Designed miniproteins, single chains, continued (2). Designs and how they scored, part 108

Each design is a single chain, and the fold is of that chain. pLDDT is the mean over its residues in the fold that is shown.

## One batch from the design tools (miniprotein)

Design m7761
Fold by ESMFold2-Fast:
Structure m7761 (fold): chain A 73 residues (1-73)
Amino acid sequence: MTPEEIIERLLDPNVTREELREILEQAKADPSIPPELVAVVESAYVNGLTPEEVRSILKVVERAPEARAAATG
């Protein structure tokens, strides 16, 4: 499963707890999935985050310490 597919499923308001557990298991088993995204999935599952909260957290994760880049374009 790709990071994009995981994000899409996390943002789906119809996602079930069973599906969240499956996503978490797949994310933990797949070394191509960033650890930060695995942590977001785990937080969503454990804390019952809304899609809006997940979106906000994903923005913060994407804004990693190396935020410099876009201004060069």
Scores: mean pLDDT 72

Design m7762
Fold by ESMFold2-Fast:
Structure m7762 (fold): chain A 80 residues (1-80)
Amino acid sequence: TGEAVVRFEAPVDAAKAVATLRDAAGNVVAEKVLEGLKAGQPVELTFTGLEAGATYTVEVVFYDEAGNKVYELVVEVTAT
């Protein structure tokens, strides 16, 4: 089984962020929730149990304290 690590800096202050990992066919294979983010904060997400050598997409949706979507980040990763 493979692993993928996603690193980014939080683009905005966010009360909550939801990271959804999808395979090349668009199937959701994992989800992670982050809370209390500040703009510029380093974030590292590790996903395990993946197919080594396969490409995955991570979508991170950021929400403010009122529950409004404030940003969306999409990252492509290859499991190793």
Scores: mean pLDDT 84

Design m7763
Fold by ESMFold2-Fast:
Structure m7763 (fold): chain A 61 residues (1-61)
Amino acid sequence: ITELIERIYKAAKAAGLSDEQANAIITGALMFEDEEDRIEFAAKQIAKLSGISVEEARKLI
């Protein structure tokens, strides 16, 4: 879990998002039980907020 949280945070920051946005994405991702669902949620939110594609966001994680 800690390693996934760090990956999501770094991905959000790499996409140009703020600490507040990164933490909000992490909080939302942790509502899901499966790691795959957490990654998908984070990728979609990073893409939506930064303007990059979901595939690009997923590659950052």
Scores: mean pLDDT 83

Design m7764
Fold by ESMFold2-Fast:
Structure m7764 (fold): chain A 98 residues (1-98)
Amino acid sequence: EWTDAPFAGFKKGDRLRVVSVEGEDAEKYGIKVGDEFILLGVKPTGKPGYGAEIKLARADDPSKVFTFIGIKGANPAEGEIVVQLKGTNTKLTLAPVD
């Protein structure tokens, strides 16, 4: 079940900007550096070694919703998170938009 629980200091409605992109599938999904997403929800897994599932909508087209997996080792103290597009090799580093 999707929840309004915070993830790594971010909460539902927060706007996140793509700082870096890794993986060939990013182009297929139209994802590039500078793109912005809105956090829609978090699905905690509770499993060791398994990140939370994170639902993000494109800020410029909210009908385009993606599910990401939070990558372990992201440092929330730096204000950035690393996520992987579910079922792909695409990794994004996301930073808050102020």
Scores: mean pLDDT 71

Design m7765
Fold by ESMFold2-Fast:
Structure m7765 (fold): chain A 83 residues (1-83)
Amino acid sequence: MEKEEVDQLMENYNVGEDDSIEEIIRKTIRWTYAQLGEPYDEGLVARAIEAVRNKDEAALAALPPVVQYAVDTALWLYERRRA
């Protein structure tokens, strides 16, 4: 993906350059639920953060597909936002 795509996604999710991975995960999941018009699910955010912190591939795979996409986007942004 392009640098311009990273910058646009950071703006869309309101991700700062110094945000932790946990904060990026919260922001991407929150944005995703807002786009779906669904209520924000704090339990799914907590599960996603825990799975990422523990590097638990099975727990990550057990998340709903929409949340898996949000987590993948968060991890991708975290790696690529660094200059």
Scores: mean pLDDT 75

Design m7766
Fold by ESMFold2-Fast:
Structure m7766 (fold): chain A 94 residues (1-94)
Amino acid sequence: SLEEKIRELKEKREEIEEKIRKEIIEKLLKEGVPREKAEEIAEKSIEIAKEIADKLDEVAVAFMEDLIKRGALSEFGRQQAELLLENAEIRKLA
């Protein structure tokens, strides 16, 4: 169901964010960055990445909607575009 997909996506996002945060901190610590600064950089990097991901979804949605409207896609391409739009909507709700 849509509700199940939203819940699963929220859980996966939290897990991915924690994993990425740890990886950024570990990499910076190996490069001699102090822990407090590494944690600050990791937090800001995740915030920026989220903003970029949201903007990329908006651009991708607008582009795919325009391609569908213009009839510029093959049947397979249209199906993939519709799936992309569905997934972007689910991400927005998560």
Scores: mean pLDDT 79

Design m7767
Fold by ESMFold2-Fast:
Parts: structure tokens; C-alpha cells; sequence
Structure m7767 (fold): chain A 65 residues (1-65)
């Protein structure tokens, strides 16, 4: 449902924000988030990006900065 997709999108964004990720690039088809950490937190950030991608239909990725 639309409301469920919106909730998943918001949850993914809040997870990335809590991990200190910064939005680096945003286009209609793509979002890129930059993070300064590696290891377990980077894996959590990638999982959050996958959730946002699935909910929004955009390509969403996480990169180390």
C-alpha cells in the first residue's frame, strides 16, 4: 500500500540519518548517501538504502567518503 511504502521509506531515511549518512546526490531516478564509517554500520546503511530503493522505485546507494 502507499502508506506502507511511505513508512518503509521514512524508516530507511531515519536509519541513514541516525548513522550520520549525508545525502550526496539526488536526481529523479537516483539517491546517493555518503558515510564516514565502515564495517557493521556500513552494512546497516546499505540495508536501509535497499529498503528506500524498494519503497521509492529509485536507485539508492551508499558510498564511503
Amino acid sequence: SVSEKAARYAGGVLTLEALGAKLVERTPDREVYGVEFDGKDFEVAKEAAAIISEASGKEVEVVLV
Scores: mean pLDDT 78

Design m7768
Fold by ESMFold2-Fast:
Structure m7768 (fold): chain A 77 residues (1-77)
Amino acid sequence: SEAEKKRAEGLKAEKEGKLEEAAKHYREAGDIYEKQGNLAEAAYQYFVAGMLYLELGKEEEAREQFEKAFRLQEKLK
């Protein structure tokens, strides 16, 4: 699927040390999973993107991704 493709692109970029590109791909995967109603996978992808933005010192981008992840986790309760 397109979401799985973006997730794979994120993993490849992460292995190459391209952390900002990796975060972007994980974020895109999260958006696609969310649109498909796969909230658990979407939340996970957003958490991974947020962690990468945190490592890059991009606190606002990290916050946005973590807020998306937490919102979806609340819906899963």
Scores: mean pLDDT 87

Design m7769
Fold by ESMFold2-Fast:
Structure m7769 (fold): chain A 90 residues (1-90)
Amino acid sequence: DEIAELLEEKYGEELRALQARLEARMAEDPTNRELLRQLMAEAARALGRLLGHEDLGERAAEAALAGRGKEMAELMREALERWYREEKEE
């Protein structure tokens, strides 16, 4: 939860804006699985850039587009953990 708290403190506004934009686009076609994968890929890339781990964000986006949701989640978790560790170091 410490990762989530720090993320909200530093990027909460940006993340809420991103979520709102993605939800609005998904609402246009809520049953479109291809659109969902594309939006998840965009979210992964955006978060990767925000955290300074674009490589992990891009790999997560590729996993999302391939329907590998578990791999995407694991890559995003790794990006968050690396970012959190870096934020705690000088």
Scores: mean pLDDT 83

Design m7770
Fold by ESMFold2-Fast:
Structure m7770 (fold): chain A 81 residues (1-81)
Amino acid sequence: DPKKLEEERLAQLKKQAEEQMLAWAPELGRQVVAALRAEGRRLSPEEAAEEARATMAHLFNASEEALQAAGDAAREAALAA
């Protein structure tokens, strides 16, 4: 059934896009922290996590999992400095 094959392909593409988003989320979180620090902002780990989540939510219709991954990476980056 061509329609079933199309649905399977769309589901695979959506899964790949979600996996790609999850892979990018930690790097986006780290980049947000780096950019804000370059501007002279001192962020708490919790504040860094919120900024990363807000940035990802604003740029993308991201899943909660991707938002959490970005926030977690930003929080770790803020703690590591």
Scores: mean pLDDT 78

Design m7771
Fold by ESMFold2-Fast:
Parts: C-alpha cells; sequence; structure tokens
Structure m7771 (fold): chain A 70 residues (1-70)
C-alpha cells in the first residue's frame, strides 16, 4: 500500500543524503556494474526487495517502472 511506497522512497532519499552510505554503495555498484549492473538489473533488485519486504505487487510494479524511467 501507500505506506510501503513511502518507506521505499524515504530509504532512497536517506541513501542519497548519506555520504558514507553513498560511498560504500557506489563502490559496490561500480564492481557489480562493471560486469552485470544495468538499469534493468537494479530495478529488478529493488522490485524483489520490496516484494520480500511485504510490499504489494502494485507498489513493487510502480517502483520498478519509476526506476526504469529515472
Amino acid sequence: GPAAARAAQAGAKEASGADVALDDAGATLHENGGSTGKREAGAEGMRQGMLAGGASEEDAERAYRATLEG
């Protein structure tokens, strides 16, 4: 529902605002991105994470679409 979408959006903002977390995430993404990481892979990972976290199928689909569109 809307609460799950809000939580996912808040998490993304926190990661973007936290220099330490951003640096660590950036290093990991760079290593994975060099071989496999693409927009679709990142969007799929986010969708799977949301579903595993108990988000609805509708919320997960919306997040996946938004990630691909940028």
Scores: mean pLDDT 58

Design m7772
Fold by ESMFold2-Fast:
Structure m7772 (fold): chain A 69 residues (1-69)
Amino acid sequence: SSVLQQALFTIVMGEVDFVKMAVKRGGITEEEARNQLELARKMAETLPEEDRKKILEKIKEVEELIKKK
């Protein structure tokens, strides 16, 4: 269980990082980015509170980047 939770955390964090890079490079639309962040948020709901908070914080960083473009 803990091994699977850590794997899921790593995967979701990697997905959010990929979206962040795509937003910075202009390679993704706002709508596409928003949809990917929503999926990441839903996946984070299955994780422990501490891991969920870290993912939500990273999602918030990407949302701020979208607002500034």
Scores: mean pLDDT 83

Design m7773
Fold by ESMFold2-Fast:
Structure m7773 (fold): chain A 83 residues (1-83)
Amino acid sequence: SIEELKKLAEELIKLILKSNLPVERKVGLTLRVLGLILDLELDENVDLEKIKEELLEIIEEIIKEDPSLKKELEELKKKIEKL
């Protein structure tokens, strides 16, 4: 559902902010996720599978750059994949 996917996107922002990534990278990734949340909020014809794919891509990027949050990010990834 849109509400579940929005909640998982908000959890991803929390993990980005907890990461050891540089501040500029945290800002860029947070803005990417906020853009997806806005698409979910404002577009009545939003492609949920595309939003889901983009969230999964962001998660994989973070895991590669900062593996310290890999466990939490992999659990979030599984929740998104089950939607």
Scores: mean pLDDT 87

Design m7774
Fold by ESMFold2-Fast:
Structure m7774 (fold): chain A 85 residues (1-85)
Amino acid sequence: MKLLEEGEKKLKEGKIEEAEKLVIKAAQELSKDPELQDKVLEAIGKAIEESQKKAEDPSASEDEVAKVGLEVLIKELKKIVEEKS
């Protein structure tokens, strides 16, 4: 999925805001399929949980917390795309 590939590229470049917009758009497009909606919500929940765990580390920056959440979300959404194909 091009949106996830572009989002991952932006995240690797440190462009967190651009990566977030692309990944959210990818999640929204996948959520239009009723069969995938629950899986997408689960992926979002998992990403939030992992970013919250990273936020408990006092040495972690806000950018590092956001990156962890986005990395988890990208991985989980990629699995959903692979299962659909």
Scores: mean pLDDT 82

Design m7775
Fold by ESMFold2-Fast:
Structure m7775 (fold): chain A 63 residues (1-63)
Amino acid sequence: MSAALLEQIEQFREEMRAKSGEEIEEASRYAEAMLTGLTYYFEGEKEEGSKKIAELLAEAQAA
């Protein structure tokens, strides 16, 4: 890998560390729910995808 790419990765890590754990965790849970829903959507299971998103969001809210 180039030195420029390595520096970019280090800067990204520093920025991520600067963010609050709460914001990162909440964004991560939402992203996971959306990705799971999209997976079901592209498999032709649109209704199941929507249900899975709702389920994961409810689970994240309960945690």
Scores: mean pLDDT 62

Design m7776
Fold by ESMFold2-Fast:
Structure m7776 (fold): chain A 86 residues (1-86)
Amino acid sequence: SEKELLERMRELEKELKALAQQMIAGQLSVDEAEARVDELEKRYREIEEEAKRINASKELRQRVIFLGAQIGLLRMYLTVRKKEEA
């Protein structure tokens, strides 16, 4: 249902915010950060597929897009950190 999907999105958003804070603060190794981003991206893909399957509302689909953008930003940050540690 849309309620269950929204709850899953809220949980993922909380974890993305926590991960972003830890990454920016330098509290995680590159490998640890990559593993966490990979895990959250897999959960995001499941949410994206479910939103398509249930033909979710425009508002909910917009939130899915913003969630994907947040993951993309963490990926870019991680890519920059990998180059700095090379």
Scores: mean pLDDT 84

Design m7777
Fold by ESMFold2-Fast:
Structure m7777 (fold): chain A 95 residues (1-95)
Amino acid sequence: SEIDELVKELEGLLLRLLSRSTDEALRARLHEVAGLIGKALKAYEAGDYETALEYLEKAIELLREMAREHPEWAAELERIIAVVERLKELVKKAK
């Protein structure tokens, strides 16, 4: 599905940034983002679209905060945000 393809792209982007960064705070926040996405997908599979959207929005807010705190990674973080925003739009269409 398009959701499965976006999730694989998102996982690849997160893993690439984790492998390139030695910043422990950034890495911890990336793990938090991955956890929020996982919760969103579980809610989506359960038919709880509202909860899924809340977790995706939380992930976007966290990523935007990280982009402000780490301008050296802003381009990579904005790319991740774009994929999460696309996931959010697909969940909205299912709602």
Scores: mean pLDDT 87

Design m7778
Fold by ESMFold2-Fast:
Structure m7778 (fold): chain A 63 residues (1-63)
Amino acid sequence: GAPLSREEAVALARETLERLKRAVKEGNIAAAVGEVIRIVGIDLEAPSPEVRAILTESVEALK
């Protein structure tokens, strides 16, 4: 398929962050780690200040 657009990457990262926050709340550490890896992959494929900010928020959610 086509590479992720900036808007698609931001939307996907936001959805992934929501899943991450749910996994943390549920105590599902394996799922939470998987969601962080997903956000890192989005940042690597389609880097932007918005995706980087979401990645930073994901790290804060794990503290």
Scores: mean pLDDT 82

Design m7779
Fold by ESMFold2-Fast:
Structure m7779 (fold): chain A 86 residues (1-86)
Amino acid sequence: DELVERARRLAESLTDEELLRRLLAALEAADAEEILVLALAMVERNGGDAEKYLAFAREQAPPAAAYAAAHPEEIRAAAAEFLAAL
């Protein structure tokens, strides 16, 4: 899987701080694919199964992707609220 392969490369090449900064930037930009890849990289970094996590995300992905495409401002607002709660 191309997203898992990219996530594993990022987990191997970037520090935790670099991964977190990129994730925060992706959340601010509401870049759904980049958020997913960076979340998978953090899962892989912490000994989780990025492939299993992606499979679960894909079960939810068609309705989530359709919602994000229809409601980009709501996704940006949710990302900003999530960042503020951290």
Scores: mean pLDDT 72

Design m7780
Fold by ESMFold2-Fast:
Structure m7780 (fold): chain A 68 residues (1-68)
Amino acid sequence: SLAEELEKLAKDGKIGYGEAARMLAQHYYETGDEEALRKAAELLSKADPSITVEEAYKGIKESLKVSK
């Protein structure tokens, strides 16, 4: 899946975790893929540990509602 590929790229140091999270959030906004939303939240929390996975999940999901 796109989530797995982007997580691998971030783990390999080819892209940042924040960049991977942004790409997955965009994919979620385009497709409604809940797996992409969950993984984007996890990767965003890894990029910025001050943001919990739950806060990242809510933030990404609420941004979809505002951007419609």
Scores: mean pLDDT 79

Design m7781
Fold by ESMFold2-Fast:
Order: sequence, then C-alpha cells, then structure tokens
Structure m7781 (fold): chain A 79 residues (1-79)
Amino acid sequence: LDPPPVTPQQQRLLELLDKLVNDPSLTLEEKGEILGNAVRSVLESLGLPDLAEEVSKKMYELVVNGDYEGARELIETWL
C-alpha cells in the first residue's frame, strides 16, 4: 500500500478512541486514562518520551472534558 495519510499507530489510536466513545461501561476519567496511556506508550515506543508525557496529559484533559473532537485532532496532529 502507498503511505497512508495516517500512520499505523495513529490508526490504532483513532480506532481506540472510537471504541471508547461508544463504550457505556466506562467513565470519562477511565476513557481518558486508557487513551492517555495508549498515546504515551505509542510515543515512548517511537523514542519520544518527552512528547509522550505532554501529549498523553493533553489527551486525558480533552477526554475528561468530553472533547472527543479535540482528542481525535490531537492524535491526527502528533501521530
């Protein structure tokens, strides 16, 4: 396949976001922790630990505020 407009890691995070948005068993805080930790792990695996901490914290803040559009944009911007 030609290089996609999204990375494989970005696609996995977008799929996780969609799954979390549609999961009624989780609180906003639990969703924020799950997605924030996933973002941090992805960025750390890419050798970007400083960015991982900053972006994961921002992701948590967006999700706990119910800002799923902002969360999606953050994934698309940094990954």
Scores: mean pLDDT 79

Design m7782
Fold by ESMFold2-Fast:
Structure m7782 (fold): chain A 76 residues (1-76)
Amino acid sequence: MEKEKKEKLEKLAKEILEEHKKLQEFIRNNPSLSQEEILKLQQELSEKALKKLEETLGEVTDEIVEEVIEIAAKLV
């Protein structure tokens, strides 16, 4: 059970990381974006990521969010 959960989290972390890379590239290509606009884009991406976690795992806990962040950090 825990191993299957880790595999699902790794797959989601990779998908979330790709979306983050796309956002970073968009920000880099649009230097006219304000700090406020950048924060809004990051918040929208975070909300989208949380919804994907909820849909896949049925529940989002702080521990799950932390594990996804750790997996994503290792992939960078």
Scores: mean pLDDT 74

Design m7783
Fold by ESMFold2-Fast:
Structure m7783 (fold): chain A 55 residues (1-55)
Amino acid sequence: AARRKERVQRIKKYQEEIEKLEKSGDFDKAAELASQYMDELIRERKREGAEARKA
C-alpha cells in the first residue's frame, strides 16, 4: 500500500516538473528529467517483478 502511493506521487512529481520546465523553455532539463523518469519506471517494474515472485 505505502509503496504504491509513493510510486504514484513520484510519477506525478516527474510529470509536473517536466511540464514546468517545458513552459519555462528549459527543454534540456525537461529531456534529462524525462530520461530519469523512464529509468525509474524500468527499475520499479523490475522491483515489482522480483517482489511478485517473493509473494
Scores: mean pLDDT 73

Design m7784
Fold by ESMFold2-Fast:
Order: sequence, then structure tokens, then C-alpha cells
Structure m7784 (fold): chain A 74 residues (1-74)
Amino acid sequence: AASPDAEATALLTEAGRALRAGDFERARELIEQAAPRAPVYAAIGLRELAEALDKAGDHEGAREARELARQYLS
């Protein structure tokens, strides 16, 4: 049977694929969907997203992703 942890793992795995493909919007959406079940792992994903956004020149998006990561850890 599928558990909530299995669903969060699937979402974060797909977010990682989206991030590697440069689909930052899709990656963020999937991470946010996983956050209620896996907030610590979602925060890690958002930090990885922020680093990728900075490298792509989207410094505003990177800042927003880091702010959201802090909220998940509070």
C-alpha cells in the first residue's frame, strides 16, 4: 500500500528530474506539494532549486526559494 512518505518521495524524485531539466517552475510546484509530508526534505530541495536559479541568473527566484525553505524549517 502507498504511504504518505512514499508519495512525498515520488514528488521529490520528480522535482529532482525537473530541476535537472531546467524546469524550475515544475520543480518548485512538486517540492511545495511534498512539503506537508516531508518539510525538511522539501527545504533541502528548495535550497538546491535556489542554487540552480542563481546559476541561471534568476536571483529573485533564488531568494524566494530560500525564504520558503526557512518557513518549512520554522
Scores: mean pLDDT 84

Design m7785
Fold by ESMFold2-Fast:
Structure m7785 (fold): chain A 77 residues (1-77)
Amino acid sequence: KEEILKRIAELVSKKNNVPLEEALEKVKALKDPVDLRVALRVFEGTGFAFLARYAARVTGERLTPEQVRRELEEARK
């Protein structure tokens, strides 16, 4: 869990040019295993922009399954 969060935070930091500590705070909001697995799969398949949006959207709230599906569909484009 923590290793996955750190990995995602590092990617967000590099791509968005944001300090690692700030990226890590946003990524820590991704508590649901589904959110983490989806973010990783989409990053590996389609790219980093989806991960950045994921991190931004989960500031204090869980992503709904509908939001997850929308992000997946958008990332495929």
Scores: mean pLDDT 55

Design m7786
Fold by ESMFold2-Fast:
Structure m7786 (fold): chain A 89 residues (1-89)
Amino acid sequence: MPSPAEVLDRFIDELEANRDNREKALAILRELREWLKRSEDPFLQTLARSLERTIKELEEEKDPMRQRILLGVTISMLAMARYLLRKEE
């Protein structure tokens, strides 16, 4: 099984590749959320809850520039989570 940090790396890379495609980015984020929700790790469960709120904000946002900013902030949040997970390795 890949480590949680390795899973986050793959999702971050896919989000960066699809940063200009809101529909694909949302699909990737929803898949990540479901993976995080299946974890019994309290850190990953907290991350899932934060991601649920960000997904909702991105779904409700109508301005393309604000959508790109929200996605960028989300990617930065995930990168920080990955950094914290790697620190424990």
Scores: mean pLDDT 83

Design m7787
Fold by ESMFold2-Fast:
Structure m7787 (fold): chain A 90 residues (1-90)
Amino acid sequence: FEEELEKRIEELLKEMEEEFKRLVSDNSLTVEEKKKAIQDLVQKPINALQDQLAATPNPSEQQLEAAEKITKVIQEKGQEYLAKLESGAL
């Protein structure tokens, strides 16, 4: 369980970082469009996770805790990317 959760978080964070780098390098996008794309990158997996929980008749305490942990990690990474974009550190 813990190893599977850590692996999923690592893969998700890697995908987000790769997409963030692509967005930053895309000269066709404005800073505002890049911010929206980063927000979409964050919100899409959170929405999918919430939909999965809503479709589960009796989610276990462990499933709820895992969902909360994943959501926090995604949100924190998104905030980090937005802060870097706003500060011009990229």
Scores: mean pLDDT 76

Design m7788
Fold by ESMFold2-Fast:
Structure m7788 (fold): chain A 108 residues (1-108)
Amino acid sequence: EHAILSVPGAVRVRLRDGTELLLSYSGGTLVVVFRGSPADVERLARLAREAGAEVSMGADGRTVTAYFSGVERVRAFADALAPLVAPEDRPAFEAAVAAVLARMEAEE
C-alpha cells in the first residue's frame, strides 16, 4: 500500500514561494495536499475554501488537505492557483488539472 503522498498517479507541483502541492484524483474528487510554512499553508487553505473545498488541517500546522468535488470547484481552484505555480512546474500542473477535469466529465 502507498502512503497518500506516494499514491500512483499523484502529481507534485511547487509554488513560487516554495510550498509543495500533491494533486491526486479519488472517487470524483480532486485531493490536494499542501506542505509548507504555517503562514503559506494557511493562505492556501483560505484560497481552497473560497473555491468551495472541504479543508482538513494537519496537527503540525504545515500540512493541509483540500477536497474539491465537481468541475466548477476544480476550475475555480486552478484559475486562482495558476499564477502562483513555479514556471517549471506549470505544464505538469495544467496537465494534472486537465486530466482531473476529463475524468470528472467522463463520470457524468
Scores: mean pLDDT 79

Design m7789
Fold by ESMFold2-Fast:
Structure m7789 (fold): chain A 78 residues (1-78)
Amino acid sequence: SIEELQAQLRALGSEPSLERAELTYQLGLAYYEEGNYVMAAVAFHEAAETFALLLGEDHPRAREARAKMREALEKARK
């Protein structure tokens, strides 16, 4: 659930990590499924930024999170 993902993120703290990025990406997916596209886009953006910092801008995980951010933004505009 969104609540469980938020609790796990609070437990990890604010420092960038792969686990934090993965949980943030999952939070984005959960918001997207609920139709909260604005919050989904925010979460996917945070995940993409963290993946890019840790793995590189061109890494598949960073690109995937960025693609999901764009999908959520397109849905939010409608």
Scores: mean pLDDT 87

Design m7790
Fold by ESMFold2-Fast:
Structure m7790 (fold): chain A 74 residues (1-74)
Amino acid sequence: SVEEVVRHVLEAFRDLPPEERLRLVQGILDWLAENLSPEEFRRVAEALLKHVEELWPDMVPEVQRLIERRLAEV
């Protein structure tokens, strides 16, 4: 599933510097917003946020804001 692909990508890049982590997450969210329905985006974004909390807990507030902004625009 798309959720499993997103998880694999985040885990593969778990050791990225903070700025590059944010760029990666932004790129993933942009791709998801452009290619998924609003309902599918919400589901996958929630899964992504849980993985971010496990890998990079310090980034959760910023990633949550990025998701909320995209949900408001769909």
Scores: mean pLDDT 80

Design m7791
Fold by ESMFold2-Fast:
Structure m7791 (fold): chain A 71 residues (1-71)
Amino acid sequence: ALSPEERAAMERAGELARWVIEQYNAGKISEEEYYEAIGEIERAVADYFATGDLAAFEARLEAVRAKVEAA
């Protein structure tokens, strides 16, 4: 079973992924930008599960958000 911290991380990542999907569906980002953003979110979750580094995880999710907002 996932720890509470791992579950919270997955929920945070899922919320960002849903927002990225909404930006793509609204025509605000390209298909390439969409795949890059989703791929980075997935890598951030995998690295968090491997390292437990919450600060690095949060910084990576914020970087994805900033890139999508700038597009």
Scores: mean pLDDT 86

Design m7792
Fold by ESMFold2-Fast:
Structure m7792 (fold): chain A 71 residues (1-71)
Amino acid sequence: MMSAEERERERRALEEFIEWAEKKLNDELSKSQRVSLVVALELQLVGGRFSGAVTPEQERRIREVVEKLKK
């Protein structure tokens, strides 16, 4: 279990990663690039759930990006 300050730092890092991934949806991505992003997003979601850093809103945004990457 993390301290409140550690969870806030991890939550901010996760927010930056989600924003970066959302911007990547505007790029013309290869199939390989899409698969890599899906794996990275799913790993971040699992880690964020384990640490308690991920918010329900961030989890929903990650899932939406993953679905868009799958076509």
Scores: mean pLDDT 79

Design m7793
Fold by ESMFold2-Fast:
Structure m7793 (fold): chain A 95 residues (1-95)
Amino acid sequence: SDEEIVKELLELMRKELERLRELYEELKALIENGAPEEEVRRKLLEAEIQLGIIHIIAGVQKVILGELTEEMEKIIEEAEKLLKEAKALVKEKYG
């Protein structure tokens, strides 16, 4: 059913958001521990790819069912906020 598809895509988006949160925490730890700029920027790239995966899942929802659920929109907003914060931390540390 459409409800089962929505549930599966939502669960997948939640899993990918948790992975993005883990990457954000790893990025903060790298900065706090004075890791090389290259290692920090690689972690930021991994976070950017992870946001891309969330957008792909949202795209599948739109193609199949025409619209995002409110919960899916909130996941996207949180994911975009995390990446914005990650980029700000990298800019503050390295310019």
Scores: mean pLDDT 90

Design m7794
Fold by ESMFold2-Fast:
Structure m7794 (fold): chain A 94 residues (1-94)
Amino acid sequence: DKKAKEGLEEAKKKVLELLDEEIEELKKEFEKNKEKDKEKAIETARKILLLEYEKRIVEAESLEKKLEIAKEYAEFEKNASDEEILEKAEELIK
């Protein structure tokens, strides 16, 4: 159904806009804390990474691709050091 598909695409755009707003707020918090409070900087970086992966999941066209992205995030979060989390967050929000 073309109308249902158009409605879903508009809803996806609004979700992406809300995610971008949240990421920009977290980016400001990250910049504030990155030299002053390393623990808060790492916590904020993890939140930025989560939201960036959520954006990728929303943008993905297939359930299989959404699952692949979710698994990629889970493996990265499980295995990454604090330093790798910080580097990845800075790269993704650049």
Scores: mean pLDDT 83

Design m7795
Fold by ESMFold2-Fast:
Structure m7795 (fold): chain A 88 residues (1-88)
Amino acid sequence: DDDVVRNMIDDYNNFRNMYDRIGDRYNTFHRNRITNTNNGDIYRRTISDDVGNTYRTNADTNWGNYNRYGDIGNGTMGRMMRYRRDYY
């Protein structure tokens, strides 16, 4: 029980750290790639999708399966609910 809670907290912290790093990369790349408004907007949408997939894929293979559950709050909530259900 205590180990389950600890694992959920560790997973959450790893997700937050990964999300923050991806955000930094997105901001740096986006600023460097802006040459005109239309290209910047299209690129922003593409990178936004890619960033979402990257953090989900690299955090854990299972997170890709939680795309629909991720819609209920950044994927982290979906994974925490999964841990709770498996423990329960």
Scores: mean pLDDT 46

